# Designed miniproteins, single chains, continued (5), part 7

Each design is a single chain, and the fold is of that chain. pLDDT is the mean over its residues in the fold that is shown.

## One batch from the design tools (miniprotein)

Design m16209
Fold by ESMFold2-Fast:
Structure m16209 (fold): chain A 68 residues (1-68)
Amino acid sequence: SDEEIRELVEEIIRLLKEKNPDMSEEEKQRFEESLYTLEEEYLNSTDPKTRASIRAFLEHEKRRLLEL
């Protein structure tokens, strides 16, 4: 759902900041912009394949960050 994707994106951003406290503000901003772009693409897409691909990528990023 739209709510689940927004929550997933915010959780990934939170995890990035928690796991990388010394990351530069420029790097944090670029990462946040990339995630918000994917969120927008998901919410504006009616193609199930595109939506599934974006969701899978976000789920993978969350898992990767949790393993740090």
Scores: mean pLDDT 84

Design m16210
Fold by ESMFold2-Fast:
Structure m16210 (fold): chain A 83 residues (1-83)
Amino acid sequence: SEAMRRLIEIESTLSMARMRVYLAKKHGLTPEEKKKLIEWLEKARKTIEDIKAAMKDLTPEQRAQIDAMLKEIDDMIEEVKKL
């Protein structure tokens, strides 16, 4: 279904975000790298919001799942800011 395809797209984006933040925490970041990672995470958040807004037939469960993913990205942005 289109909803399933969009959820996979969102999950792929979140997986990339998790990996990048994990590596940042493990190896550290320069100030320039930190700025670029925050900008990428903010762009990823907007992409997920745009996908959510475009989906007409989201179930309440799917909507809650996407909202949880958006919160996870917000939390990752705050974690990177503290590095």
Scores: mean pLDDT 85

Design m16211
Fold by ESMFold2-Fast:
Structure m16211 (fold): chain A 71 residues (1-71)
Amino acid sequence: TEARVRELAAGVVAAARAGDLVRATRLISQLQELDPEARERARELIAAGIASLPDELTRGIVLLSLGVASI
């Protein structure tokens, strides 16, 4: 699932950078398909990838969605 982890993380970061919150949240929901360790790794990669985004609202929505997905 390493390829899947990298694919999902890259997709979420790209969608967030493009301002496509619908796509970003859809990809985040797919993290539930991963085992817990792979899901945590994907979350780490996504959080790191969006840390420098200037749009605080977009960054906040993605981080909130990641938090919900971890429940």
Scores: mean pLDDT 77

Design m16212
Fold by ESMFold2-Fast:
Structure m16212 (fold): chain A 101 residues (1-101)
Amino acid sequence: GSAVNDFLATLVRAAIEQGKLEALRRVLEKLRASFDKGPEEAADVARQTLVEEGLVSPEEADRIAQALRSMTEEERQYLKDILDTLLAPTPDGEYGLPAAP
């Protein structure tokens, strides 16, 4: 949904502007791990990690955490799916083939 796209666009823009793409990856990895603990935990982890990595101000981190809490289950699932895609390793072959033919 648009809320998910706005969330991701905000974080990517901040990371690019600050040259902190590795910090963004760490934020997204911790956020993804926290989703299985529920919406409150995911929002709290996002807020803490964003401030610790210096990607956004504490006030901006609060707004981002509130946006996460306001997401529907469908929007949270869509965000999880995007995070899994962004954090996935590059595929080495088709259907688990370990070597090129």
Scores: mean pLDDT 76

Design m16213
Fold by ESMFold2-Fast:
Structure m16213 (fold): chain A 75 residues (1-75)
Amino acid sequence: GAFETLKEALEKLPKEDLLAILELLEQNDVEGALLTLQRALKESGVLTPEVAEAAREVLENQREELIAYLKELTS
């Protein structure tokens, strides 16, 4: 599913980018989080059309689950 696709991409991102995305989501800045995530994915060379769609879908429908996972990855 979308969340599984995004998880695999997130594991390849620098911790600094994961923390920045987490902070924006905790501030309820969903647009800022999406833009930061897309930039980080592109800079890490893992941005594909499938990953881009997964990121959008997860940020719209599974934000609580994404926040929990980012906390796990950054702890």
Scores: mean pLDDT 88

Design m16214
Fold by ESMFold2-Fast:
Structure m16214 (fold): chain A 82 residues (1-82)
Amino acid sequence: SLRERADRLFREAKEALEKGDYETAVKLFQEAYRLYVEVEGPDHPRVIEVLRLLAEAYYKLGNIDEAKKLFEQAVALERRRA
């Protein structure tokens, strides 16, 4: 299923992030984000979690502006759910 594929990509992305492979983490988190939005909708807790980790990966790569945008998006979604 699309959800199982998203879960696998999310696990692989998190492992890449932990190993310091930030470029791979970004690619895998972007794909997981796309699939989770498709299956669960944009406000799902897993989508918010992916955005936070994607922001961290961009920050580690020095892509500060992209990291800020993603953190702001995650915060906005969390506030919308509250």
Scores: mean pLDDT 87

Design m16215
Fold by ESMFold2-Fast:
Structure m16215 (fold): chain A 88 residues (1-88)
Amino acid sequence: SPSDRAKIVKEVLEKHKNDEETLEHIKKTAKKGNYSPKFLAKSPKEILEDLIKDANYIFGSVENDGHLLILVARAVGKRVAKEIIAAL
């Protein structure tokens, strides 16, 4: 279900909350994205926390694992995205 998918995404993201590569990816992606100045003022850890909170909305609505991989890879990097898909 979408809720089960979001739970898996949250669990994998939580494991990577202190991962340097993941946090560097978030920092680079946020700086180059179409995000508001308020969002860009957040630390990479705060951005990751927001992604975890909003996982049901952002990732739970995606029915195709390929689309989920693209969305997660864009947000947190391809390695974490592959781990999430493997856990589904």
Scores: mean pLDDT 72

Design m16216
Fold by ESMFold2-Fast:
Structure m16216 (fold): chain A 98 residues (1-98)
Amino acid sequence: DVLERLARLELEIAELYLKIAELFEKEQEPSEEFRQRAREIEAEFREVYEQLPEEVREKIEERARELEERIRREKLSKAEQARLVAELHREIADWLLA
């Protein structure tokens, strides 16, 4: 099921952004292993996203736009921005599995 695959990827992306937030808080750069994993997840996400029904893509895009507008209006740290992105991906996964 493409929606179940997307939900799994959304959870993996959420975990990546939580790690990105931690790295920003510690002023550390990601490891090459982390960068490779992120690239692999991004490639799989792109493949799955292209298979989604239009209605599902539109809802995801609208949620993403709402978050982008919030980030633009608020003067958030990079770590705070990463945590909000992680939360969005978690919420999308929960929605897809409902």
Scores: mean pLDDT 86

Design m16217
Fold by ESMFold2-Fast:
Structure m16217 (fold): chain A 73 residues (1-73)
Amino acid sequence: KDEVLREVLGLALEGARALYDGDVDKAKEYFRRAAKLAEEAGFDEAARHLREAATDDLEKANEEVLKALEALK
Protein backbone atom coordinates (compact mmCIF):
# COMPACT_ATOMS: atom_id res chain seq x y z
CA LYS A 1 0.00 0.00 0.00
CA ASP A 2 2.53 2.65 1.17
CA GLU A 3 5.06 1.67 -1.52
CA VAL A 4 2.46 2.06 -4.30
CA LEU A 5 1.33 5.43 -2.90
CA ARG A 6 4.98 6.60 -2.83
CA GLU A 7 5.50 5.46 -6.45
CA VAL A 8 2.32 7.24 -7.65
CA LEU A 9 3.38 10.42 -5.82
CA GLY A 10 6.90 10.15 -7.29
CA LEU A 11 5.59 9.81 -10.86
CA ALA A 12 3.16 12.72 -10.36
CA LEU A 13 5.98 14.92 -9.02
CA GLU A 14 8.22 13.98 -11.99
CA GLY A 15 5.34 15.01 -14.27
CA ALA A 16 4.99 18.33 -12.44
CA ARG A 17 8.76 18.87 -12.78
CA ALA A 18 8.54 18.20 -16.54
CA LEU A 19 5.71 20.79 -16.82
CA TYR A 20 7.89 23.34 -14.98
CA ASP A 21 10.75 22.61 -17.42
CA GLY A 22 8.35 23.02 -20.41
CA ASP A 23 8.54 19.35 -21.48
CA VAL A 24 4.84 18.70 -22.09
CA ASP A 25 5.31 15.29 -23.79
CA LYS A 26 7.41 13.98 -20.88
CA ALA A 27 4.89 15.36 -18.37
CA LYS A 28 2.00 13.60 -20.19
CA GLU A 29 3.94 10.31 -20.09
CA TYR A 30 4.55 10.56 -16.33
CA PHE A 31 0.93 11.56 -15.60
CA ARG A 32 -0.42 8.63 -17.67
CA ARG A 33 1.88 6.19 -15.85
CA ALA A 34 0.89 7.66 -12.46
CA ALA A 35 -2.83 7.51 -13.35
CA LYS A 36 -2.65 3.83 -14.34
CA LEU A 37 -0.81 2.88 -11.14
CA ALA A 38 -3.18 4.98 -9.00
CA GLU A 39 -6.24 3.33 -10.60
CA GLU A 40 -4.80 -0.18 -10.05
CA ALA A 41 -4.19 0.75 -6.39
CA GLY A 42 -7.74 2.07 -5.86
CA PHE A 43 -6.82 5.78 -5.71
CA ASP A 44 -9.70 6.53 -8.11
CA GLU A 45 -9.94 10.30 -7.45
CA ALA A 46 -6.19 10.86 -7.86
CA ALA A 47 -6.19 8.67 -11.01
CA ARG A 48 -8.98 10.81 -12.55
CA HIS A 49 -7.05 14.04 -11.94
CA LEU A 50 -3.79 12.50 -13.23
CA ARG A 51 -5.54 11.45 -16.48
CA GLU A 52 -6.86 15.02 -16.90
CA ALA A 53 -3.33 16.37 -16.25
CA ALA A 54 -2.08 14.46 -19.35
CA THR A 55 -3.10 17.36 -21.64
CA ASP A 56 -1.52 19.98 -23.92
CA ASP A 57 -3.42 22.67 -21.95
CA LEU A 58 -0.65 23.73 -19.55
CA GLU A 59 -3.01 25.65 -17.23
CA LYS A 60 -5.35 22.64 -16.95
CA ALA A 61 -2.39 20.24 -16.55
CA ASN A 62 -0.97 22.28 -13.64
CA GLU A 63 -4.41 22.58 -11.96
CA GLU A 64 -5.18 18.86 -12.31
CA VAL A 65 -1.76 17.65 -11.04
CA LEU A 66 -2.19 19.82 -7.92
CA LYS A 67 -5.64 18.28 -7.33
CA ALA A 68 -4.14 14.78 -7.76
CA LEU A 69 -1.35 15.51 -5.26
CA GLU A 70 -3.93 16.79 -2.74
CA ALA A 71 -6.05 13.63 -3.23
CA LEU A 72 -2.96 11.51 -2.40
CA LYS A 73 -2.48 13.21 1.02
Scores: mean pLDDT 83

Design m16218
Fold by ESMFold2-Fast:
Structure m16218 (fold): chain A 79 residues (1-79)
Amino acid sequence: MTKEEMIEKAKEAAERLKLSGLVVVFSTESGVLIADAKVGPDGKVELSNIKFEKRKLLPGTDFILIFLDGGRVAVVPLP
């Protein structure tokens, strides 16, 4: 998964779940994306404060975490 694909997958996950919060995307090829996701009243997502960290991940660790209020986390597996 490329950096551009990570951004698209983060937006898709937040839009589908209608969740605003800190989004973290893990990609074995591109590392880690961290961004703030905000869902608008139209259900569209804006990402802000996008940061990429190049890290070597174990195979099969492509997934998305959305950190919610109260320390809850939504886990979204990637296809």
Scores: mean pLDDT 71

Design m16219
Fold by ESMFold2-Fast:
Structure m16219 (fold): chain A 96 residues (1-96)
Amino acid sequence: MRDVILELRRALREAGLSEETIHLAVSLAISRILVHEIKTDPEKAKKDYGIGDPEKMLKASERLIKDLEEALSKLPKEERDLALALVDAAVARALA
């Protein structure tokens, strides 16, 4: 996860996106990866991330994803579309 997130942050900065957009996009990528890992194998996610309550973390992360997607939806279309494309690529790479 760390290397994928560092590469995503670099790509977002190289694309000229604002620090606020970078923060939202990176947070979205982390939350999406975590949701997938908990849904796929909650016991492994508990061990790998030190999660005490996978169900509680899953619900909190799903709420955060909705909040982050709403925040990104308020950005200019070109900035939003680019940020989401880079997030999708990073998530796909992390889950491969």
Scores: mean pLDDT 83

Design m16220
Fold by ESMFold2-Fast:
Structure m16220 (fold): chain A 84 residues (1-84)
Amino acid sequence: SIREKVVERLVEKFGISREEAEKIVEEAENDIQGIRDGLKLTGDEGIRLGAEFALMTVYYEQDEKRKEMLEEAIRLIRDLLLSS
């Protein structure tokens, strides 16, 4: 699944636990989907715009490591959804 691939990538790149990675991925998925649903964004354009708006919300994250992990998760979710 997309979720599993993103979790494994975060564990590998950031040296965090699977539990921590799952929380970051869940937050990223919820942010993208919430924006897509709220703005009624569909198709590939909806995926791109949803991810871009999610990245804008992450701009205000004060924990730099958490910010980097959320940005990586959002971008990877976007790329995997667009390549499916």
Scores: mean pLDDT 86

Design m16221
Fold by ESMFold2-Fast:
Structure m16221 (fold): chain A 93 residues (1-93)
Amino acid sequence: MEKERLIKKAEELAEEGDRAAAEGKYVLGSMHYLLGAQYYAEVGDLEKARELATRAGRVAAAAGYLQDFLSAAEGIPSVRELAREAVAELEAE
């Protein structure tokens, strides 16, 4: 059951992202969320991938890291479009 194991890794990354953000480590938190989104996308769970990409974008925006976040996501095909969608949604708020 490899899919379940990969989902657990994504969940662990989301928890690390939450911890880093709570400590004010927004850049680190954003990157952990983005990696979690990558794992969810790779197992085909695009809904959870979008959720984590959105969290990553919000945390990156709070730190003024939004452009660097988009540049990092550009190098990861599985989350590239999800990251762009998340930023567009945040800018529409």
Scores: mean pLDDT 80

Design m16222
Fold by ESMFold2-Fast:
Structure m16222 (fold): chain A 100 residues (1-100)
Amino acid sequence: SVGAAVEALIRRLSGGSGTISRETAIAFLQRLGFSREEAQELVDRLDTDGSGTLSYQDFAVLLTIALREMIDRGASTRELAERLGISQATASALRRLLLS
């Protein structure tokens, strides 16, 4: 399911700690095609306490914003699948959820 794929991604990026470092989040956004400057701005908006870390919930919001931006920039279902490391079926379901 989409939820299981997102949870697996967050778990991988956090190393199971429950938090994702600012630099890990920035590197992930750059892999998705964002510039370092765009990635820093987006992460800083969600790291409101300046801790240098994002919770699972904060990262889920970050991921939603980033994926919507990718779709708005014309990213295909195939590109979403490749950049996230998920199946095209999961990427298609995720795209539908983000556009509804």
Scores: mean pLDDT 79

Design m16223
Fold by ESMFold2-Fast:
Structure m16223 (fold): chain A 93 residues (1-93)
Amino acid sequence: SEYLEGVKLLQELFEKTLEYYNDESLSTEEKAELIIKELEEVAKKLPKEVREILEETIERIREALAKGASMEELLKILEEGLAEAVKKLEEKE
């Protein structure tokens, strides 16, 4: 199932994000760059409409980071983007 494969990729992405979030050796900027890299890699493996949601999420994270957003604010943007991506995958099955 394309849906189950997509959901698994998004779950693995979220788990990696939590590992970066809890790594006290990394700055907010370094954490954001690692999260963006994971989002870009996962987006390449997903259908166009879901990929567009992740690409928009990347842009929102970059804009928020440029404005001095906290890691907590960046996580909220990521969680919202991942929720939209899962919903779009559900609509295709």
Scores: mean pLDDT 85

Design m16224
Fold by ESMFold2-Fast:
Structure m16224 (fold): chain A 71 residues (1-71)
Amino acid sequence: NKEEAYKLIEELKEKYNLSEEEVENLRYLAEKLPELTLDALKKISKVKDEEQVREAVKQMSEFAKKLKEEE
């Protein structure tokens, strides 16, 4: 569900002050790989450690950049 993924991205943006680039990359993944992205975002939302959340977001953002280069 694209809408559920977008809500989780908004919550992460608000709580952790994600950059515009990170938000755009997460939204791109939600569009291209909706089920995988939603699953990853749900798992991240349960993490309490801020550094682990930031690292997971960074990894997802870098993955999105790589996918964009291959298109």
Scores: mean pLDDT 82

Design m16225
Fold by ESMFold2-Fast:
Structure m16225 (fold): chain A 103 residues (1-103)
Amino acid sequence: SPARHALVLTEAALTTWAMLLHIAIKTNEKIPKDLYDQMLENLGALMEETIELLEKEDPERARRLRELWQRFVRELEENKDNPQKMLEIIVRFSNELQQLADS
C-alpha cells in the first residue's frame, strides 16, 4: 500500500527529530527555533501527502490520521520549551502512526 509506505517514511522522519531532542536533553540545550520550525513544516508537508494517499485507500484511517496530527501539533506547540516533553509527544505519535500502518 502506498499509504502504508508513506506512514513508515513519516515514522523515520519522527525518529530523526527524536534523536535531535535526545541530544538536546543530554547537552542541556534546546533545538534552535529555525530548525524546529523547518522540521515541523517538513513533517506537515509529509503528513498532507500521507493523508492524501490514505484517503484514496481508506478514508476512515485518513480521518484518524488528521485527528492524531492535529493533537500532535497542539501538544508539541504547548511544550516547545520542554525537550523531554516534546520527546514523549514525538514517541507517542510515532507509535500511533505505527499502529495505524499495521491496522
Scores: mean pLDDT 82

Design m16226
Fold by ESMFold2-Fast:
Structure m16226 (fold): chain A 90 residues (1-90)
Amino acid sequence: SMEEKKKEFKEKLDEIREEISELMSQAGEELRAAGVPASEIAKKMNAIKEKLLEAIEEAEKVFEETGDVEKALEVLEEKKKEIIEEIKKL
């Protein structure tokens, strides 16, 4: 059903948000330990947050337009990998 598909999408979305949040927290701690100014860390973290919001909006749009949860999750997973690579480059 569409309700089950919406639940699956939301659960995966929440998992990705938690994973990204944990990685950002770790990266922020490492940057602080390295002596990076708080203002620069905040700017870097905000850029990652903006990319995550854009990725979520794109995946939600795919789900809304196609009704295909698998396609929406593929978009979300691809964007997740890109965001994780950006966090690793911090």
Scores: mean pLDDT 86

Design m16227
Fold by ESMFold2-Fast:
Structure m16227 (fold): chain A 74 residues (1-74)
Amino acid sequence: SALEEVLAAAQELGELAKDNPELRKAVEELTRALMSKRRYDEALAVLREAKALVEQGRFDEALALLRRATEEVR
């Protein structure tokens, strides 16, 4: 399900960023905001893009992406 894919993507990103508490908090805030509004496809797309940035060592860009997406749903 879309919900299961979002939770899996958030968990994978959290594991990659376990030493980065700001990034982990941003993932949790984004997931909570978009899931409360049933915007699962958007949550999944943002989490996948953030994961690609983290895998490239681009932590600041991943953090900015997650924070921007969260603000756009508030």
Scores: mean pLDDT 81

Design m16228
Fold by ESMFold2-Fast:
Structure m16228 (fold): chain A 80 residues (1-80)
Amino acid sequence: MDEFIEGIRANDESSKTVASWAGVVDLVIIASSVKGTPAEETLEELARLAREAREAYKAGDYERAAELVGKILELGDRGD
């Protein structure tokens, strides 16, 4: 997973192809669909972070996008 985050940070096209940005978004959506496990507040926070990360990535702020993705993954682990 670190290689994926590094790819986002460095704007590495090959890294984006191998570990697609969509994969991280799908992970957040899947986690959100698991009812009875995640807290509702955590779910809303994950969704907000995912949107901010995507917007930062589209804006060319790859460092911020990578940091936000890292926070999403950390929150997912803490919710379990």
Scores: mean pLDDT 59

Design m16229
Fold by ESMFold2-Fast:
Structure m16229 (fold): chain A 68 residues (1-68)
Amino acid sequence: SLAQQINEFSVELGRRVEEALAARDVDLLDQRVADLRAQARATFSPDVFAVLDAGLDNVEALLRAELA
């Protein structure tokens, strides 16, 4: 189901960004977000991707602020 796919994506997002936060590595954060964005684009419909893409932008901005 779409809900299961979104849940799986959210779990992977959490895991990948926690890695970058633990390392305090902005370049790793950028790479992980870019990888997740590419996966979302390939996996979801354009409408669902648009929502996830906006969410990734918000997460990246907040975590970049935490790492500064």
Scores: mean pLDDT 84

Design m16230
Fold by ESMFold2-Fast:
Structure m16230 (fold): chain A 84 residues (1-84)
Amino acid sequence: MNDVERLKSLDKEELEEELRREEKKAEEKKKKVKEMVEEEKELEKNGIKLPKEEVRKRVVETVALGLEAAEHSFKARLIQELLK
């Protein structure tokens, strides 16, 4: 995995900076997922029924954002282990 090889080549200061960036990226993606969930909840509360195709698109987008957030979180965890 190219990212793992790259991270292993960084010094301690560079790893600490990557850790901060990856944690911020994970947080940003998690916030977007929360916004989408809150929007869906508001639509349901107002009795707005989305078409099945639109629901499918929103689920795919939410899952994709969640996977991106998980990837950044896993990179942060790897960096934390490399810093020990």
Scores: mean pLDDT 81

Design m16231
Fold by ESMFold2-Fast:
Structure m16231 (fold): chain A 66 residues (1-66)
Amino acid sequence: KKKALEELYEKALKIFEENELEKGIELARKELKPLAEKYGISEEDVEFVINLAAGEVEAKKRREKL
């Protein structure tokens, strides 16, 4: 389970790095849900991973703009 969560997190990070926040959230939900269902990851854990990845990428972009 932990390894699958890490794979979802890494995929979400790439999506948010390549897309603006709103579009990234939409794409992450669309792409991560089938993988989460395959690996038995709850919807709550998927949303947690998406929010964590979004926050990390937004923080990085904010630092780079300074």
Scores: mean pLDDT 78

Design m16232
Fold by ESMFold2-Fast:
Structure m16232 (fold): chain A 72 residues (1-72)
Amino acid sequence: MEEIERIFERIREMAATLSPEDQRIVDKSLERVREEIAREEDPRRRLLLAEVLDGMVRILMWAQRKVQEAQA
């Protein structure tokens, strides 16, 4: 439980640097993943779901950076 909350806090910190539109996408994804974790009985799979979302947000940040480079 604490490990998952640490991952979610990290995700929120990363999302704060994104555009308002991208922040909404991340917020919706966080809610969806929380719902899936609440339905999941395997603690290992719960942690994996949180880690997958963390990885996706990192990819989104990388992609946004690349788009900004292409527009500059």
Scores: mean pLDDT 76

Design m16233
Fold by ESMFold2-Fast:
Structure m16233 (fold): chain A 62 residues (1-62)
Amino acid sequence: SASSYADGAAAGAAAGDAATAERHARLMGKFGNNPEYGEKAAEAGRAGDAEAAARYATLASS
């Protein structure tokens, strides 16, 4: 579900694994209600911003 992908994106970002964070955020964008936030989460993940990635991932799954 989108929630599971959001959790994966947040965990990846927290670990500094931008590739994992981006991948999970993109999947959440496909299956979540707010794909715009999924894209922002992926961008934050690529930048190594774990806090922003987690925040946007949560919004994307809402």
Scores: mean pLDDT 68

Design m16234
Fold by ESMFold2-Fast:
Structure m16234 (fold): chain A 71 residues (1-71)
Amino acid sequence: GPLREAGARGGEAGARAPTLGAARAASYNMSVASKLAGNEEGARAGLEGARAPTLEEARRHSQEASKASAA
């Protein structure tokens, strides 16, 4: 549905984000969307991405959150 598609697109945007701040922001927005949709796994993964210490970690967590949101 639309919320799953929005979560997947948000995670994809985070995975391609050019900066750590952008990747963290995308992950956080994905976490909020997942929480509103009742997807606790997606919300948790998004929060991990928002707290990631490196760009690569933030991108990876955003990708994982996207997959969890789509489930």
Scores: mean pLDDT 71

Design m16235
Fold by ESMFold2-Fast:
Structure m16235 (fold): chain A 83 residues (1-83)
Amino acid sequence: MEEALKIIKEILDVIFENKNLSQEDLSRAVGLVISAIGALLEGDKEAFIKDLEDLYNLVKRSGADEETIKKIEELVKKAKELL
């Protein structure tokens, strides 16, 4: 749990440091992170993975730069491997 929460924090840090995300996309990304944390606390691994995959797809479609997209992809993969 603590390791997965650390990865979630790293995902949030990457998202908030990216100036190319719209306020709407940033709000949606935060909503997905909150949902993922809730799923993790309830022990719903499938919902947690789905929320992280939805987050990755949102970041890819948001117009974020390639570096940001790659960082999120790696963090999502790492989080999935912990479960």
Scores: mean pLDDT 80

Design m16236
Fold by ESMFold2-Fast:
Structure m16236 (fold): chain A 82 residues (1-82)
Amino acid sequence: SSLADLLRTVLARLDTLSPEEILGVMRELLGVVRTELPEATELIELLDRGIAQLEAARSAEEARAIARATLEELLALVEELE
């Protein structure tokens, strides 16, 4: 599946994931972007910022809000590249 399809799948599941699972998925997404789109510095920087904010999150609700905002911005950028 495309990166956009993966992002949509993660977004649909955010409410079912723990903060630790969300962090794991975000780190895996960063690895995928770095491998498949190494020149997409904007996507890499956005994911790095989102991961840093997630590491500082104090609740599951805050973690999901941060992840949702980051993934929605990522999806918009990825769709512009298609």
Scores: mean pLDDT 84

Design m16237
Fold by ESMFold2-Fast:
Structure m16237 (fold): chain A 85 residues (1-85)
Amino acid sequence: MLTPESVTVTEGEKVTFTNTLPKPASKVDWLKDGEVVKTVTESKTVYPFVIESAKVSDSGLYGAQAIIDGKLVSSNGSTLTVLKK
């Protein structure tokens, strides 16, 4: 489960997405608009993705893909909208 499901911020604000899994993953890929932007290989059940200072170009559809017991598990999508200051 990826939270929040949608978020709107102003440029310069911090954004945190959290992917919560029912079991530890061996790998999690974070995606923006279908492209992998971050890979985490640490085995845990809660995976944060932090944007410390949002840019308008960070707007898009975010998701996460986890490998759990050798199976690909995709999260729900989350939409980020970054407004110009």
Scores: mean pLDDT 84

Design m16238
Fold by ESMFold2-Fast:
Structure m16238 (fold): chain A 60 residues (1-60)
Amino acid sequence: MEREEFIRYLQTVYGLSEEEAEFVYDFWNRPEAERSREEHLRLGRLYRRRGLVGAPVPAA
């Protein structure tokens, strides 16, 4: 899925801010080895706060 399309999807469907949607997209499109523990915790907090538990991940 294209970056801009996925960001728009998150903003439209889940009511995320542009910053929040960009963070989610960038997190899932980084190599696993480059994802920090703090970024995982931030994503988890955002998902719970915005009701994104079980939300889709961008297609590979």
Scores: mean pLDDT 69

Design m16239
Fold by ESMFold2-Fast:
Structure m16239 (fold): chain A 71 residues (1-71)
Amino acid sequence: MKVKITVYSDGTVKIEYPEDITKEQIREIVREAAKEVDLSLSPYEVAKQLAELIKKKFEEMGYEVELIDVP
């Protein structure tokens, strides 16, 4: 199964991941990605940067990632 990341216009990020990935792994990926985000941007732009960093991390782990941007 692939990882699906959806970014909404209000700055909400939804992550759908296969059952072989643990909640602890998701938390660590999000925590590390959040350190690299420019927090001076709008909530939507922050969410989009966070989503792209999370996508890169999953791709480095060998997963296929679908990123959906809902304007």
Scores: mean pLDDT 79

Design m16240
Fold by ESMFold2-Fast:
Structure m16240 (fold): chain A 98 residues (1-98)
Amino acid sequence: SAEEARLDEIIAEVEKLDPDVAKKLREVRRLDPDLARIVAEPVLQLLEADLVDAAREIADLALEYAKEIVEKGLSKKEYEEKLEELREKVLDIMTKAL
């Protein structure tokens, strides 16, 4: 899909800037591709701005969320609430870094 192609493109650009962060994003994508889409572009934007610590924080947070979601077997409602919580935390990290 176009969304999958865009995610692959973003992760490839992240790999050029920080291979360890790209590896984490690929693991997030393997566990939960919808969650990977939420964080991939923010991570790339932060790395392009040389805000490396903030980008790594988002990648680590995303991996933690992806693992928790897989382990707990959330309902659709609980899953949507977790994705919204992640979006809010990502925006907070980005706002504080800028």
Scores: mean pLDDT 89

Design m16241
Fold by ESMFold2-Fast:
Structure m16241 (fold): chain A 64 residues (1-64)
Amino acid sequence: MMDKINREIDEALARMELSVARIMAENGHIDDAKAHLQALIDRLAQQPHLQDILEEAQALLQQL
């Protein structure tokens, strides 16, 4: 039961961090967005239950 709550919190936080990186990129802060995405990807690599968000972060980084 606790694992489900932790997964929801981790997913929500990861999605917020991904949104921040997108906003940085949209405002022309490309280098900052890349650095933020690399940090997020490193964190998500340690959390296999968030693989879907990891894939989205990797896809966004490849577009920048």
Scores: mean pLDDT 81

Design m16242
Fold by ESMFold2-Fast:
Structure m16242 (fold): chain A 64 residues (1-64)
Amino acid sequence: ELEELARELFNSPGPEQIAVLKKLPPEKQKEVLRLMMDLGVEAVDEAVKKTVEKRKQKLLEKLK
């Protein structure tokens, strides 16, 4: 399930996240990244939310 995969990737280093995501179809890549962002937003302080969003955008650009 994508939620389980997103949780695993959220706890993985960036290079491993990118490698796994690139193996997925684009539709699933977007869904997993969205789920990872939801986990990140839920876990981080309000002050850090902007940093998490910037990192997500940069990761999405690398997958395109």
Scores: mean pLDDT 71

Design m16243
Fold by ESMFold2-Fast:
Structure m16243 (fold): chain A 73 residues (1-73)
Amino acid sequence: SVVEELVKLLEGADLRPSSDGLRGTLDGQPVLVVPGTREPFRGHVLVLLRGQRLAFKVEDPEAVVRELGRRLA
């Protein structure tokens, strides 16, 4: 599942809940995990990781971000 892929990708990140999703650091660099709220990223979870912007298509982005917070924060 996308949740399992994101858990593996974000392994070791110190993630905490924020007003827009999850924020933290990995190897001293910023990490951000947020549900896509605007086109063309509606229906996606957006990840900032190691200076790269990634988008993952999911049915319920808010539920995915919540589950990642439960497992990683």
Scores: mean pLDDT 83

Design m16244
Fold by ESMFold2-Fast:
Structure m16244 (fold): chain A 72 residues (1-72)
Amino acid sequence: MEAVKEKALKAGASEEVAERIAKAVASLEDEEDRFRAATHLLTTLGGMSKEEAEKAAKEIVEAAKDVPLQPP
């Protein structure tokens, strides 16, 4: 998802890490699972602190839930 990848890149993740986060979030339906996956990837692969990763993960999850759904 373009918006998810963009948010990850803005948070300071590399292109490869952003792609992995976008793929992981796109494969998950539960908001908590998406948040955990994004936080984990940002801390382990992105080298972010827990606080930075949690902030970025919230932005990523919000982008994922709002962008694919448009009101008629």
Scores: mean pLDDT 74

